# Designed miniproteins, single chains, part 17

Each design is a single chain, and the fold is of that chain. pLDDT is the mean over its residues in the fold that is shown.

## One batch from the design tools (miniprotein)

Design m562
Fold by ESMFold2-Fast:
Structure m562 (fold): chain A 100 residues (1-100)
Amino acid sequence: SIEEAYKKIKEVLDRVIQALKEAGLPEETIEVLEEMRKQIDKAFEQAKKEGPEKAKETLVDIAESLIKFLESLAEHYPELRDFLQEAIEELKKIVEEIKK
């Protein structure tokens, strides 16, 4: 379901935020992801009001934007690359499930 996909995206994002905090990354980097989480919540709630197709499109856009951000983050923090690649692959799987 679209609600389940949204929950999975948030769970991935929360795991990434926690891992970055535990790795001691700068507060500014963590704040970017926390702001993305707030924007994701607002965007999904707005899209749901416009209907299920808009909600699907919005979640795909959110997941793809998050994938791009995590790919960039992996380039700057090679020590987190394997963890971030697992998160990216999980997000790609969620996108495939939404597009079905």
Scores: mean pLDDT 83

Design m563
Fold by ESMFold2-Fast:
Structure m563 (fold): chain A 57 residues (1-57)
Amino acid sequence: VDIPEATLEKYAKQLEAASNEAEVYRILQKCCDDLGCTLEECGEVVKQKLTVYIAKQ
């Protein structure tokens, strides 16, 4: 799944600000919705890409 830089930046910031698991789940769901995929199909890949993006900053 190709995630645009702007989308990575937006959701990475939201993920860093998340204070509980419910917020993390909601952020991942929104990111998947923006990408046109379901959490079941792309959720794990999206989570990994966001985590890697945060780590590289």
Scores: mean pLDDT 77

Design m564
Fold by ESMFold2-Fast:
Structure m564 (fold): chain A 109 residues (1-109)
Amino acid sequence: MSVDELLEEARRLHREAVARAEAGLRKNPSGLSVDEALAIWDILARIRELLDQAMRHLDPATQARVRGLLAAAEYLLTQAVTDPSLSYEERLDQLAIADALFERALALA
């Protein structure tokens, strides 16, 4: 798989993860079930694998920046779908920030 193909697959999977999170939260505004959250986590794990492959030709500093953005995005997405203290609107705000961080990571890779 070429670098461009890896990045496009990662972008497709990222859109799928966000769409699943949004759909789940529309159905249950209080947060996703453990099984629904784990399904999203499996998609995020696949995105990490694809980006690790795509980043092999980048310098270590750029790789570290991409990994930092991905870790921050994954943290916010996980909190958006699992944190019982968040309102529905706060969950959507965190998903939007996570999405922006993922797009920044993809743009650097």
Scores: mean pLDDT 85

Design m565
Fold by ESMFold2-Fast:
Structure m565 (fold): chain A 101 residues (1-101)
Amino acid sequence: PLEEELRRLQAELEASRRARYHQVIADGKGEKEEILEAARYLAEESGMEIVGTVEYDLKDMTPDEAFERGNAELRAAGADAVVAFITPEGKVIVVGFRPKP
């Protein structure tokens, strides 16, 4: 039963990690580390790859301006989809995705 218990605990940890990634994606908020992990998870689940990531400071622009700029930059780099996240420090992290070749 030790091997079975270990597998159960591993499955529970993976489920908790996936739930956290889903929360970060749904809320569009998190710490930078969690955002980057959630973005990698989203890419893997969607059959996509990350084209790039750009970061802006909310002291210099609005969230809408940061998203518009990031969307333009990442689509120019080949992204077909773009998602933006806000950190507690007032940073906007914009991630670009495209289908795997």
Scores: mean pLDDT 83

Design m566
Fold by ESMFold2-Fast:
Parts: sequence; structure tokens; C-alpha cells
Structure m566 (fold): chain A 62 residues (1-62)
Amino acid sequence: SAMERRLQDLAEELSRDLRVPGAETVGLVRGEDGNLQLVAVIDGEVRVLRTWSGEELRRRLA
């Protein structure tokens, strides 16, 4: 759907704009609380760098 494609585009844009020095990998994941999280692997450890709530994401996509 158009909305699903826009969400993928937004996730790709956010990943492109967010540089994490020293990170082995960076990605976006959905947390158990339903929030979207930016995570990075640094020295083999997963770190949560930023969290967006479902309400915050809806406001950004409106």
C-alpha cells in the first residue's frame, strides 16, 4: 500500500541521516511495547539509541 511504502521510505531516510560512529550495524526494530526503536550494535552489544511511540509516528506521517 502507499502508506506501507511511505513508512519504508521514512525508515530508510532516518537510517541514512543517522550516523553512529563505531557501530557495526544500525537498524530500526519494533519493540515489545509497540514502539519503533533505532538500535546499533557496538562492540557486540545492542544499544537502543532512540525510541518513537506509535502516536509520535502517526503525527509524523499525517
Scores: mean pLDDT 65

Design m567
Fold by ESMFold2-Fast:
Structure m567 (fold): chain A 97 residues (1-97)
Amino acid sequence: MKEEAAKLVEEAADILRQAAQQHPEDAGTLNGMAEDAREAAQLVREGKYEEALKKTGLLSIVLNLLATGYEVEGRTDLAEAVRQAAKLLDKASELLS
C-alpha cells in the first residue's frame, strides 16, 4: 500500500527528529536525515515511486552505517533509534516495489 509506505517513511523521520531532540550534539545530522525522509515521503505522495524507492534505499544504508558508528561509541539508545528508522525505510521500500 503506497499510503502505508509514506506513513512508514514519515514515522522514520519522526524517530530521527525525536533522537535529535534527545541528542543535541548530533541534531544537525539527525535532522538532515529526517528531512531526507520527509522528501522521500513527498515523492511517494506525488506518485514518483522510482525516485522514492531510490531515496529510501540510500537513506536506509546511510542510517545503518550511522547506527554502527553510534554503537561503537557506546551510544546504544541512539543506535537503536537510528536502526529502527532504517527498518521502517526498508519496510516502505518493500511496499514501493
Scores: mean pLDDT 86

Design m568
Fold by ESMFold2-Fast:
Structure m568 (fold): chain A 96 residues (1-96)
Amino acid sequence: SSELEKLLAELRSIIQQLKALKQQLEEGKVSVDQAVAQANALQQRASDIASQALSLAKKQNDQAAIDRINALAQEADEVLQELGALIRQKEAEEAA
């Protein structure tokens, strides 16, 4: 459906925003506090969109779409884990 494709496009956009946020934090272009706030907002949005997309794909019995959604959700989680590790590193450096 056009709605499912819009949700998949939004999820891909969020993954790109998470990757950009990680790069900006590495380059010192955003503060740790800004990165935490943006990461939390992007994580919540990714979870909500993935859940909505998965619900639509299941209603259509579209296993290929379910697999695509799960792969994108996993990619988002991997970027969030990397970003979380970088945030913890930056917080430790500021506390030293």
Scores: mean pLDDT 89

Design m569
Fold by ESMFold2-Fast:
Structure m569 (fold): chain A 100 residues (1-100)
Amino acid sequence: MDPLLEKVREYLREKGLDEETIEWALKAIENVRKKYPELEGISALALALAVEVDDPRIPIAKLWYELGVKKPVISDEEGLEIIAYLAKNRPEKLKELAEK
């Protein structure tokens, strides 16, 4: 497991997510990285993950992606919060992305 995924795992565990949901989130992030190898860091991957999940409460992620990837306007901490939000509210979508 690379250091980025370990940091995400630790954060999700601290936020009270179960192991199954954490595993789906980590595999979904791995699949997002495979599709978008140019994206680096937690903030960029969190926004790309939000776009793939198509969560209507994070429309800025879709706009950011569609405009050809500019520097993320969010911190790594905000990126971790987005990942945790998706794990809590859209676990089935993360599972779907993990299985692709």
Scores: mean pLDDT 75

Design m570
Fold by ESMFold2-Fast:
Parts: C-alpha cells; structure tokens; sequence
Structure m570 (fold): chain A 82 residues (1-82)
C-alpha cells in the first residue's frame, strides 16, 4: 500500500541518517515527502508510526537501547493521538 511504501521510505531515511549517510538520507526523505503528499493526514500518521516502529527495532538490534526506548515512546504517543 502507499502507506507501507511511505513508511519504508521514512525508515530508510532514518537508517541512512543513523549511518551518517546524509546524501542517502536526503534522497529517501525526498521520496517519503513525494509519497506523503498522496496520503490523508491519518494515513501519514500511520506511516510515521510504522517507520518509527521499524527504527526502534533496528536500534534495539544494534544494542542502542536508550535510543530504541525513546523511539518506542514516540510511537506510543503518536498512536494515542490517532
């Protein structure tokens, strides 16, 4: 779905940013913005929540537990606002 594609683009932007690849992060972010323009506000919130969930899982897998906990807290706050 377009929501899943947007979430993937947002997640890839986060991954690239965490890896220090600013150019790749910008390219994925630009793709995410292009896709996001086609979503309703509710669909965009769902895409952001899914991207944040994926980022939290990757941070946890990398042993970056404090950052993973912060990302999970952001997901819970965003879900409560849906």
Amino acid sequence: SLVEETARALFEAYRAKQAGDEEAARAHWEKALELAAQLSPEELRRARIEAARRMARELEAAGRLEEAAEARAGVEEAEAAL
Scores: mean pLDDT 80

Design m571
Fold by ESMFold2-Fast:
Structure m571 (fold): chain A 99 residues (1-99)
Amino acid sequence: TRTQELRDALEAAIGAAEKALEAVRNGDIVTASKYLTAALLHASVALDLATDPEVRELIEKAIEHLRKAGKALDAGNYDEAIQHLEEAIRYLREALERV
């Protein structure tokens, strides 16, 4: 169902973002960038599937934090990247709870 596809996309986005966070903490920036790209892709799929305005807003906030994490990684500001990844994960989890 569309609901199951949305749940799967949100769970995939969360998993990728958590792996990106772990990679940043370990200093593996190449791996962090790959998982961040995967998290953005899955979050974008979730946004396309979501019809509830509250769920859409939470996913949009998560995508914004994932984008800010990417900019922070590119700038070498790893503490800022960690904070944005943590916020993105929180918003994605809240979106998943509402589906």
Scores: mean pLDDT 94

Design m572
Fold by ESMFold2-Fast:
Structure m572 (fold): chain A 103 residues (1-103)
Amino acid sequence: KEKEEAKELSKKISQESLKKAEELYNDDKKSIEHLKWLLKLGDPIAGILLEELESDDEEKRERAKKRLAVSYYTAESLRKIGDYIQEEIEREREKKKEELEKL
């Protein structure tokens, strides 16, 4: 039963992250804005990808878009997993606090 819940959660996280990555891949403006944001955070790889995406070389643009989409998918998946872990930690803390307050 618990394995089925973990499987459904994993599937949902994967599907939501994939959808966001596909939206980024199909929208050049969003891809450029996201890379500019990463560059402001000091990511040197974002600068390289931005330069490739703004080039006149279609193959370089396509590679940059695919690399960004894969990186975004991974980052979003990890973020969602982290959010879930944090919620479970807070839930367990709240339960323990209620037990202690009854003493």
Scores: mean pLDDT 78

Design m573
Fold by ESMFold2-Fast:
Structure m573 (fold): chain A 93 residues (1-93)
Amino acid sequence: GEREAVLAELDAAVAAIRAARNKEEALAALDRLLEAVRRALKLAETKEQQLRLIALLLRLIGLKLELEQGKITIEEAVEEAERIVAEVREILA
């Protein structure tokens, strides 16, 4: 279903960040992760789940800005993206 598709895309997006050879590829993979979390937001059944997912979207936007500005490495972006995906999984459980 849609939930399983969203969870698979979250994993695929993180794998794409990890496989990125340069900043441009990592930023494109982060955009994929942002879209996957936006799709997860549509699966939220409670206001509490919606607010938690919105907070994770803001964290991803901040992560993308820090990577664009060269303030973090691709490896640091992967670590934070993995934490965000784990939290999305907990929210949707």
Scores: mean pLDDT 89

Design m574
Fold by ESMFold2-Fast:
Structure m574 (fold): chain A 83 residues (1-83)
Amino acid sequence: SEAVERSRALYREAHPEMSDQQIDDRLKLAQDIADKLIKVGDAFTLELIDRGVPAVTATVDGKAVTITAADPEEVKAAVKAAL
């Protein structure tokens, strides 16, 4: 996806010391979170931050909601609560 490709480039630039495996693990976590958010919203934008913590921005009923969480179920709950 476009967001994953952009995030990979950002991780490469910000953290040249990270291995391909470490970057892939971060991207996989972010994708898993994004897949959970799709089930509770109309649209979302996934952005990975240079600190190595995935952040997801979801657009739900025209409202932007930014969430950081390790557990995808907590992310889903937070999106629903923000509506």
Scores: mean pLDDT 55

Design m575
Fold by ESMFold2-Fast:
Structure m575 (fold): chain A 64 residues (1-64)
Amino acid sequence: MEELKKELEKAIEEARKEVQARLQHFYDTQKLSAEEASQLQNDLMAEATERVEKRIEELKKKLE
């Protein structure tokens, strides 16, 4: 159980880093308004959430 929580936390942290890197890339390559930046952040966070959920399912399958 503790190992599953640790792996889950790791997956969430990896997803956060990925979102941050993608946001930084868009800031470097695109001129965004505050509204556009907020919308993009929400979209990227939604994608990251789906990836974390998929990773959770994979981890649960391994822990039988």
Scores: mean pLDDT 72

Design m576
Fold by ESMFold2-Fast:
Structure m576 (fold): chain A 81 residues (1-81)
Amino acid sequence: MEEELEEARRDAEAFLKQLEENAGLPQQYAAQGNEKHAQVLQWLLEQQRRIAELALESLEEAIRLAEELEPEFQKLQEEIE
């Protein structure tokens, strides 16, 4: 479980890094006179970044909760047998 969450977090971080690298693309399109494409691309990148940030935050919270609840899960396993 925790390993899977860490892998998902790493993938989300890699995706955010790619989005950050692409943050310069709207400016390049605007410089070429493609303002409409620049605006649409900027909006899409902003939406994708927000989704990726929320996903990463949720994964970090899930990892934290898994660490906090690990003793509780062990107790539940002992109670179940």
Scores: mean pLDDT 74

Design m577
Fold by ESMFold2-Fast:
Structure m577 (fold): chain A 59 residues (1-59)
Amino acid sequence: MSPVQAALVELAVEEALAAGRLSPEAAQAILDSLKDVEISEEDRRQAEETLARQRAINA
């Protein structure tokens, strides 16, 4: 898994949890699977930009 992809999953999990579409238990399990992935600030910025573009294109 790339660091940018891991950052995208982390952001998606946070959003789904906030929206009530994901249980806290499931969210924790997913985040635990990502804890060993090195995510830089640049990787997180790229993930945020990707999500922003996807939301703009999403019909």
Scores: mean pLDDT 76

Design m578
Fold by ESMFold2-Fast:
Parts: sequence; structure tokens; C-alpha cells
Structure m578 (fold): chain A 85 residues (1-85)
Amino acid sequence: KVTLNVVAKLREDVSDEEMERAAEEMAKAIKEAGGTNVKTVVDKKHRTISITADFDSVETAEKGARAAEEALKDVAESVDVTIQE
């Protein structure tokens, strides 16, 4: 069992609605990559989205991370990825 943590800082010009949509797209991308127990936290004040998910292997967790980064490319200022066993 491997845990993926993705923390995205969104650009200042991103609206609250766009932030919520981005969080939904990230969660969907991670689930499609094989992520389970997906947990999402949206911090509108700090313009941050945090997602945690469980994967069966480091390889599938990496795939999930890449999918999440792709889902955020138009709205994210930075994306931090951590993979833990």
C-alpha cells in the first residue's frame, strides 16, 4: 500500500468555482489512475487544494500524480507531490 499526497497552489486569478472544479478534476484523474480512499481538502482562503489517495504500487501512484498535475496545468501556480509507503 502506497499513499499519494498532492498539494496544489492555484493562481490568484482562479475563481472559487474554478478551484472547486479543479479539485473535482484532480480527484477524478486520481481515481481513474487506480487511487482509492481519495480525500480532498479545498482551502479557498489560501488558494490550495490537497488530495490524498491510496495506491497498490509506487508506479500507479506516480501515474496518479502525473494525471493530477495534467488536470491542474491551466490553474496551478505550483504542485507538490509526495509518495509514501
Scores: mean pLDDT 83

Design m579
Fold by ESMFold2-Fast:
Structure m579 (fold): chain A 68 residues (1-68)
Amino acid sequence: MAYFEELLDKLAAALTAAGQPDVGAAIRERGLKRYEELVKAGMDPQTASREALIEAGEEAAVALGKAG
């Protein structure tokens, strides 16, 4: 959990630096919810954190790319 949350915090910080703090906060919240959903579905915590982080990273990359 701690490392996964640290990586989500880094993604949110990158979006804040790009002038999108609300988007960063939303991506962080969605990443945490996705992790919880995957664990509830029977996925192991390490795989769930990796999948949730990949999805959060892809959302962050799209948001940063669309910002110009």
Scores: mean pLDDT 79

Design m580
Fold by ESMFold2-Fast:
Structure m580 (fold): chain A 66 residues (1-66)
Amino acid sequence: SMDRIKKAQELLRKAEELGEEYNKISKEIGELAYAGGVNRAMGVFLGSYTFLKGGDEFLKKAEELK
């Protein structure tokens, strides 16, 4: 139904916003890791999450679907 399509589009939009914020946070973590110290270890640990790369692929695909 049209209502289900609208809901799916709204959820996709929210997912895109979350993905953009996630990328922003990931860049900040990378900057902190570059600054050195214990922040480097934390940045490396968090950067190992596979969903970091999945987030970028998701954002690219979502942009294509608009």
Scores: mean pLDDT 61

Design m581
Fold by ESMFold2-Fast:
Structure m581 (fold): chain A 71 residues (1-71)
Amino acid sequence: MEEEIRRASERGMRALAEAAEAGTLQPEDLTNVGDYLEYLGDLESGRIARESATMSQEEAAKALRERAEEI
């Protein structure tokens, strides 16, 4: 993965994880960030953001955090 895309993905997924952990995550945040990262070529982050919309808040926070740490 290109360094610039990797940094964008890490920042985006970390921001979603932090919002989920804080209880401030909005459904639009998952869509907007996920679509943007998918557009950049990070299909896996886009998939995780999309799947997180169908999870409990606790499950979403964990999935988003694990992805942010993987990047």
Scores: mean pLDDT 81

Design m582
Fold by ESMFold2-Fast:
Structure m582 (fold): chain A 85 residues (1-85)
Amino acid sequence: KKIIDELLKKSTEELRKKARELFKSLPEEEAKAKLDELVKKDKDDITDYFINNGLGTLADLNAFLKKYDEAYKEVWEEVKKEAEA
């Protein structure tokens, strides 16, 4: 769980940096679309890693992916508020 929490933290920080960069250079809708693609790819990679290494049950994987989605939503809201302020 600690290793997974660290992975989530690092992915979240990278998404935050990318979100700020994209907001600076692109319209909001396009920035969101690109972030959604990055999140989808990252979630697929994490899913494969989980399965290949037997890191838990499907319930454990689903719980992690829910936390990931929540973290991404928080990052997007944070960056959007910064841009709107």
Scores: mean pLDDT 77

Design m583
Fold by ESMFold2-Fast:
Structure m583 (fold): chain A 66 residues (1-66)
Amino acid sequence: AAANGIELGKLAQRGELSQEQAGAAAIHAGIRSGDEEAIKTGLLAGKGEVSAKQAGEAAIAAGEKI
């Protein structure tokens, strides 16, 4: 759900999620909203190339578009 993406993104911003968990949230929200940047950021977080906080921001932004 859109609300789940926003909640997970907020947890990531507080440092309560791993990069992998935050990345998965960004990918899911991005697919649902058509946000290609959120999908890209989530994939990079899964590889450890961006922070969980950056993936969390992407998940929130994509979730707000749904």
Scores: mean pLDDT 77

Design m584
Fold by ESMFold2-Fast:
Structure m584 (fold): chain A 84 residues (1-84)
Amino acid sequence: MIKDVIEKAKEKLKEGDIEGAMETIAGPFLIGSVSPDKAVRLPLVEFIVNELLEPYVELLRKKGEDVFADFLERYYTRELERLS
């Protein structure tokens, strides 16, 4: 369930596993289990933007993955605006 995915991602983030948190929440998107319904997508995107995106993007930039970091910031910011 969506809530279980968010809770698992929060646990990983609390433990400092930023990459594991991102993989946990991205999993449902990759396997197509995320409904296009706002009620399903909005909580996931809000969690990403508010709690995960900034630390994950910072980690990517430290690794030299600036293009991917820029893409994720733009993508999730626009998605949040679209769903809000």
Scores: mean pLDDT 75

Design m585
Fold by ESMFold2-Fast:
Structure m585 (fold): chain A 100 residues (1-100)
Amino acid sequence: MTAEELRASERLGEYLVRLGEYIDQDEAQELQKLIDEYNYDPVKVAKELKKRGYPKDVIVGVLLAIAFTTGDLEGTERALKEVVGPEFAERLVDDYRTVL
């Protein structure tokens, strides 16, 4: 792993850690059901989580988890733009491409 890959991995990993700290095991099961119901569509998942009042960093963590599962970077970038705006979404997607 290069220093650049390590830094990108650490930045992405922070969102996954925040997701794990925010949700308990029962909430994780409910989130997984929601993701399954929307067939891993990151835009639909992001919209529903925003409607439910989830914090932006937690929604980012969920969207990154979906991207790691599906490989759908295009859909994930569209969803991230709605949550955090285009500049920050592009940085997150660049970090993801650096790690994978």
Scores: mean pLDDT 81

Design m586
Fold by ESMFold2-Fast:
Structure m586 (fold): chain A 97 residues (1-97)
Amino acid sequence: MDYKKLLEEVLEKYPELKEKIKEEWEKHEEEVKSYVEKGIEKAKEFAKNLNWPLELAIKFLEILYIEDIRYSELGSDEQIEAIGELFGVEYLEQTLK
């Protein structure tokens, strides 16, 4: 629910990439999810593959990771903490506002 707003906020910050994100989501939905599962190192690889700023790729993968957890109803405090640790809580807070 709130993660769609997070995506909208990221797209508002990077408006020139909005259309590209939508196209890449539709083309590479399965691949993007796989990249999220492999953690932060694959976020860098994903950014290179799509020629995106690393910050945008990290936020996009974070949103997908959180959405996948929520969709499967596996979201727990431990996994939220792990996501925060992966991307840095301070970085998340700074980017969301």
Scores: mean pLDDT 51

Design m587
Fold by ESMFold2-Fast:
Structure m587 (fold): chain A 61 residues (1-61)
Amino acid sequence: MTLEDYQQGERDGLKRLAQSWLGLSDEQVEEILKDPAKLEELKAQIGRKARAETERFEAEQ
């Protein structure tokens, strides 16, 4: 496994999460992946969404 293989897997994972959790289209995610600053913001948004959903789940249980 190369560093490039690992990075591609990370991008594929982020794309899946962005589509499932943030409702972004394939085209929107691909545009974000071109820009390192937008990519970091996407990661931050996914992290915030994941924490909010976890807290909501815990509060309801």
Scores: mean pLDDT 71

Design m588
Fold by ESMFold2-Fast:
Structure m588 (fold): chain A 95 residues (1-95)
Amino acid sequence: SKEVEELLKKAEKLLEELRELEKKLTEAIKAKDYETVRKLVEEMKKKLEELKKILKELDKKTKDNKEYQLKLLRFEVHLLAVEGEIYVAERILER
């Protein structure tokens, strides 16, 4: 449906934005720029919250579609990876 396609495009855009923030986070950690690390972590948390909301809505709308369900599983794997990177960054900020 058009609604599902629009939600998928929004999820893909948020994932792309998260990937760019992850790259910046890695470089900031290497540079020991902890002010930038803190700012990036907060931005990533905000985008993760938005992505989780969209994925939950997509899951509800695509229960009967195996192809879409597989796409959602791929998003979930990326989401777990991003959460892990945020966790590591927060532990670094505490040290």
Scores: mean pLDDT 87

Design m589
Fold by ESMFold2-Fast:
Structure m589 (fold): chain A 81 residues (1-81)
Amino acid sequence: MKITVTVELKDGSKVTLELDTDNFEEIKEKVLKALEENTNASRTTIEAAAYDTAKAVIEYAKKGDLEKIKEVLKKALESLM
């Protein structure tokens, strides 16, 4: 799988995520890093959000639904801002 998604957050910042793997742990790590770099929530909160977001992202990536991937990422990031 190779998918690149860019989401624009409510503060006007943009986050780009490259999904060049179908491995859940690698996707979770990429999402976790994006959340850590763009939010100031606690580690436990970020870890839980990364897990849920990665699970949704891999499902939609398998379906080719880029809009849902963007929606899930934006929701996760904005909920932790």
Scores: mean pLDDT 78

Design m590
Fold by ESMFold2-Fast:
Structure m590 (fold): chain A 67 residues (1-67)
Amino acid sequence: MKEEKAIIAATLVASRIDPSKAKEVYERLKKEGATKENIKRALVEVGFDEETAEKIADQIMKAVESM
């Protein structure tokens, strides 16, 4: 499903910065939903700056919607 693909993509991006937090990001997005805002917030908490996190979240959402 689209949401599951977005969760996996965000988790993989997070794991490249901090693999120890990847599971937490996955569980959080599963619970809260893989919205652009939730993905951005999770990436900021892993160590991305807000502007970079927003761009990555937008790219993930566009990729999932475009298949």
Scores: mean pLDDT 79

Design m591
Fold by ESMFold2-Fast:
Order: C-alpha cells, then structure tokens, then sequence
Structure m591 (fold): chain A 62 residues (1-62)
C-alpha cells in the first residue's frame, strides 16, 4: 500500500541519518512525505500516521 511504502522509506531516511539530531531526522521525513502528499501519492491521513509512527521510533532511539 502507499502507506506501507511511505513508512518503509521514512524508516530508511531515519536509518541513513542517525548521526543527525532527532529534529533534523523528522524534518527530512516530513519533507519526503510532503512531496508525496503534493503529488497525490498519499493522503493527509496517511502522512499523519507515518509521522506519528516514526516520531515514536525516533524517541526510542534517543
């Protein structure tokens, strides 16, 4: 699903940027998801769910 693909890519972005501050990791994920939203590839609700999921994961990595 588009949600699952976006979530997997968001997790990949985080893994590639573990040396960056959490705020920067979230900024990179948000930028990626915003591009998908602007292209109509995901819904706003799907974007919100991905952001919530990865924010929780980043908190666990701190």
Amino acid sequence: SPYEEALEKAREIIRQNLDEPPAQQMRLVNSYLQELLDRGEISFDQMSLVLQEVADEIQRLQ
Scores: mean pLDDT 85

Design m592
Fold by ESMFold2-Fast:
Structure m592 (fold): chain A 77 residues (1-77)
Amino acid sequence: ATLEEVERELTEADTNLEKAKASTDKKEKIELLEKAYDHLRRAARMLRELGPEYDPVADQLEEEAERIRQEIEELKK
């Protein structure tokens, strides 16, 4: 993994989160949030591959992904 690849994954996560916030369709919002979740998890994995000094940042991204997962669960109720 490279920092450029991490930046791309984070940009994709942000884009999907903005689209989810703007969406009025519950199903579309869930799909966009799930995409954001996947991109954040991928970025965290890539950061861990780059070295242990990135573990705290990877942990923060995984915490953000978990918050998104909770939002998805609320929307599915």
Scores: mean pLDDT 87

Design m593
Fold by ESMFold2-Fast:
Structure m593 (fold): chain A 79 residues (1-79)
Amino acid sequence: MEEILERYRKALEEGNLDEAVQAVRELFKAAGLSIDEETARALATLPPEIIRSMLEAVRDGLMTVEQFLATIPPLVPLE
Protein backbone atom coordinates (compact mmCIF):
# COMPACT_ATOMS: atom_id res chain seq x y z
CA MET A 1 0.00 0.00 0.00
CA GLU A 2 2.76 2.46 0.92
CA GLU A 3 4.68 1.64 -2.28
CA ILE A 4 1.54 2.05 -4.39
CA LEU A 5 0.86 5.47 -2.84
CA GLU A 6 4.43 6.55 -3.67
CA ARG A 7 4.03 5.33 -7.27
CA TYR A 8 0.81 7.32 -7.50
CA ARG A 9 2.55 10.49 -6.27
CA LYS A 10 5.35 9.98 -8.83
CA ALA A 11 2.85 9.42 -11.66
CA LEU A 12 1.08 12.67 -10.80
CA GLU A 13 4.38 14.59 -10.66
CA GLU A 14 5.24 13.27 -14.14
CA GLY A 15 1.73 13.91 -15.50
CA ASN A 16 1.31 10.21 -16.30
CA LEU A 17 -2.45 9.82 -15.91
CA ASP A 18 -2.58 6.16 -17.04
CA GLU A 19 -0.11 5.12 -14.32
CA ALA A 20 -1.97 7.24 -11.77
CA VAL A 21 -5.29 5.54 -12.63
CA GLN A 22 -3.70 2.10 -12.27
CA ALA A 23 -2.13 3.03 -8.92
CA VAL A 24 -5.49 4.33 -7.60
CA ARG A 25 -7.19 1.05 -8.50
CA GLU A 26 -4.43 -0.92 -6.75
CA LEU A 27 -4.69 1.28 -3.64
CA PHE A 28 -8.43 0.63 -3.38
CA LYS A 29 -7.98 -3.11 -3.92
CA ALA A 30 -5.34 -3.17 -1.15
CA ALA A 31 -7.86 -1.41 1.13
CA GLY A 32 -10.53 -4.01 0.32
CA LEU A 33 -12.57 -1.67 -1.88
CA SER A 34 -13.65 -2.16 -5.49
CA ILE A 35 -13.96 0.74 -7.93
CA ASP A 36 -14.51 0.91 -11.66
CA GLU A 37 -12.22 2.53 -14.23
CA GLU A 38 -14.28 5.74 -14.51
CA THR A 39 -14.18 6.25 -10.75
CA ALA A 40 -10.42 5.59 -10.73
CA ARG A 41 -9.89 8.13 -13.54
CA ALA A 42 -11.84 10.79 -11.62
CA LEU A 43 -9.75 10.10 -8.49
CA ALA A 44 -6.44 10.04 -10.41
CA THR A 45 -6.39 13.87 -10.57
CA LEU A 46 -6.33 14.19 -6.75
CA PRO A 47 -3.11 14.52 -4.73
CA PRO A 48 -2.01 11.40 -2.79
CA GLU A 49 -2.81 13.06 0.56
CA ILE A 50 -6.46 13.47 -0.51
CA ILE A 51 -6.59 9.87 -1.77
CA ARG A 52 -5.30 8.66 1.60
CA SER A 53 -7.84 10.71 3.57
CA MET A 54 -10.66 9.48 1.34
CA LEU A 55 -9.65 5.82 1.77
CA GLU A 56 -9.69 6.25 5.56
CA ALA A 57 -13.09 7.99 5.52
CA VAL A 58 -14.62 5.34 3.24
CA ARG A 59 -13.23 2.49 5.37
CA ASP A 60 -14.60 4.17 8.53
CA GLY A 61 -18.04 4.25 6.90
CA LEU A 62 -18.25 8.05 6.94
CA MET A 63 -18.92 8.18 3.19
CA THR A 64 -18.83 6.09 0.02
CA VAL A 65 -16.48 6.59 -2.94
CA GLU A 66 -19.44 7.83 -4.99
CA GLN A 67 -20.39 10.37 -2.30
CA PHE A 68 -16.79 11.59 -2.13
CA LEU A 69 -16.66 12.10 -5.91
CA ALA A 70 -19.99 13.99 -5.82
CA THR A 71 -18.60 16.27 -3.09
CA ILE A 72 -15.20 16.99 -4.68
CA PRO A 73 -15.79 16.78 -8.45
CA PRO A 74 -13.63 19.65 -9.83
CA LEU A 75 -10.66 19.27 -7.48
CA VAL A 76 -7.47 19.12 -9.58
CA PRO A 77 -4.66 20.35 -7.28
CA LEU A 78 -1.71 19.21 -9.42
CA GLU A 79 -0.13 22.69 -9.24
Scores: mean pLDDT 71

Design m594
Fold by ESMFold2-Fast:
Structure m594 (fold): chain A 85 residues (1-85)
Amino acid sequence: AALAERVAAALRGALALAEALVASLPAPSAELRAALAALRAAVAALLEFLRSYTGSPADRARLAEQLAALDALAQEVRALAERER
């Protein structure tokens, strides 16, 4: 089962969509650029965690917490981008 691989693919896809959304704007604000940078950093950190992912209960709990944090950051990027349209 390639759970880590599926999660990594989903994360890369979500980040690509967020980057495309920001790139669609003529003049993204410093706030939006900072939010996107935070999302990129969080995705990179989770991808590094997935390299050592064992599927243990502790790893599953940590993955769920990290995904929830990423969802919040992705929502912030989306909300800021919609506001700047």
Scores: mean pLDDT 82

Design m595
Fold by ESMFold2-Fast:
Structure m595 (fold): chain A 67 residues (1-67)
Amino acid sequence: ASDEELEEGVLVLAIAVEYVTAKRTTDPQAKADAIANLERLKQEAKERGLESTAQYAEDAIAKVKAL
């Protein structure tokens, strides 16, 4: 795998971890922190030109906000 593929894989994993954390918490502060982290990961994906990963983060944010 290329360095770019490995770094994208790390971003995808980080997004998944934040989503699962938000889904399992009943703490409003932990949920807000997860949304903030997902927004940062989305921005990083956009800056790197990783459009599918940025969309994945956006979908995760929308799902967390709907919880």
Scores: mean pLDDT 84

Design m596
Fold by ESMFold2-Fast:
Structure m596 (fold): chain A 99 residues (1-99)
Amino acid sequence: DVVEEILEELQRILKLSPEQVEEVRKLLEEYKEKLKKAGISDEEIYMILLEAVLEALKQPSKEEAEKAAKETIKREIEVLGFLQLREEKAKEIVKKFEE
């Protein structure tokens, strides 16, 4: 489970309290569901969510941390969406050229 793997890494590095772990778990589960709906792989979800949490931890307030996490996730989704569309289009062009 992507969320549990991220939480285990965070607990190892940052020694989060049980209350902090539950707050992070709820946020990660919400974003994991959104990423699954977008067709993003578990490996990609892990990388996106880990980056989002690391950016959030740099922020001085909980509100700014949530904003940073959301902005990071949105940017990564947009980049992946662009790359996936380009790869499929490239494959289609190559196939038509070979025909």
Scores: mean pLDDT 71

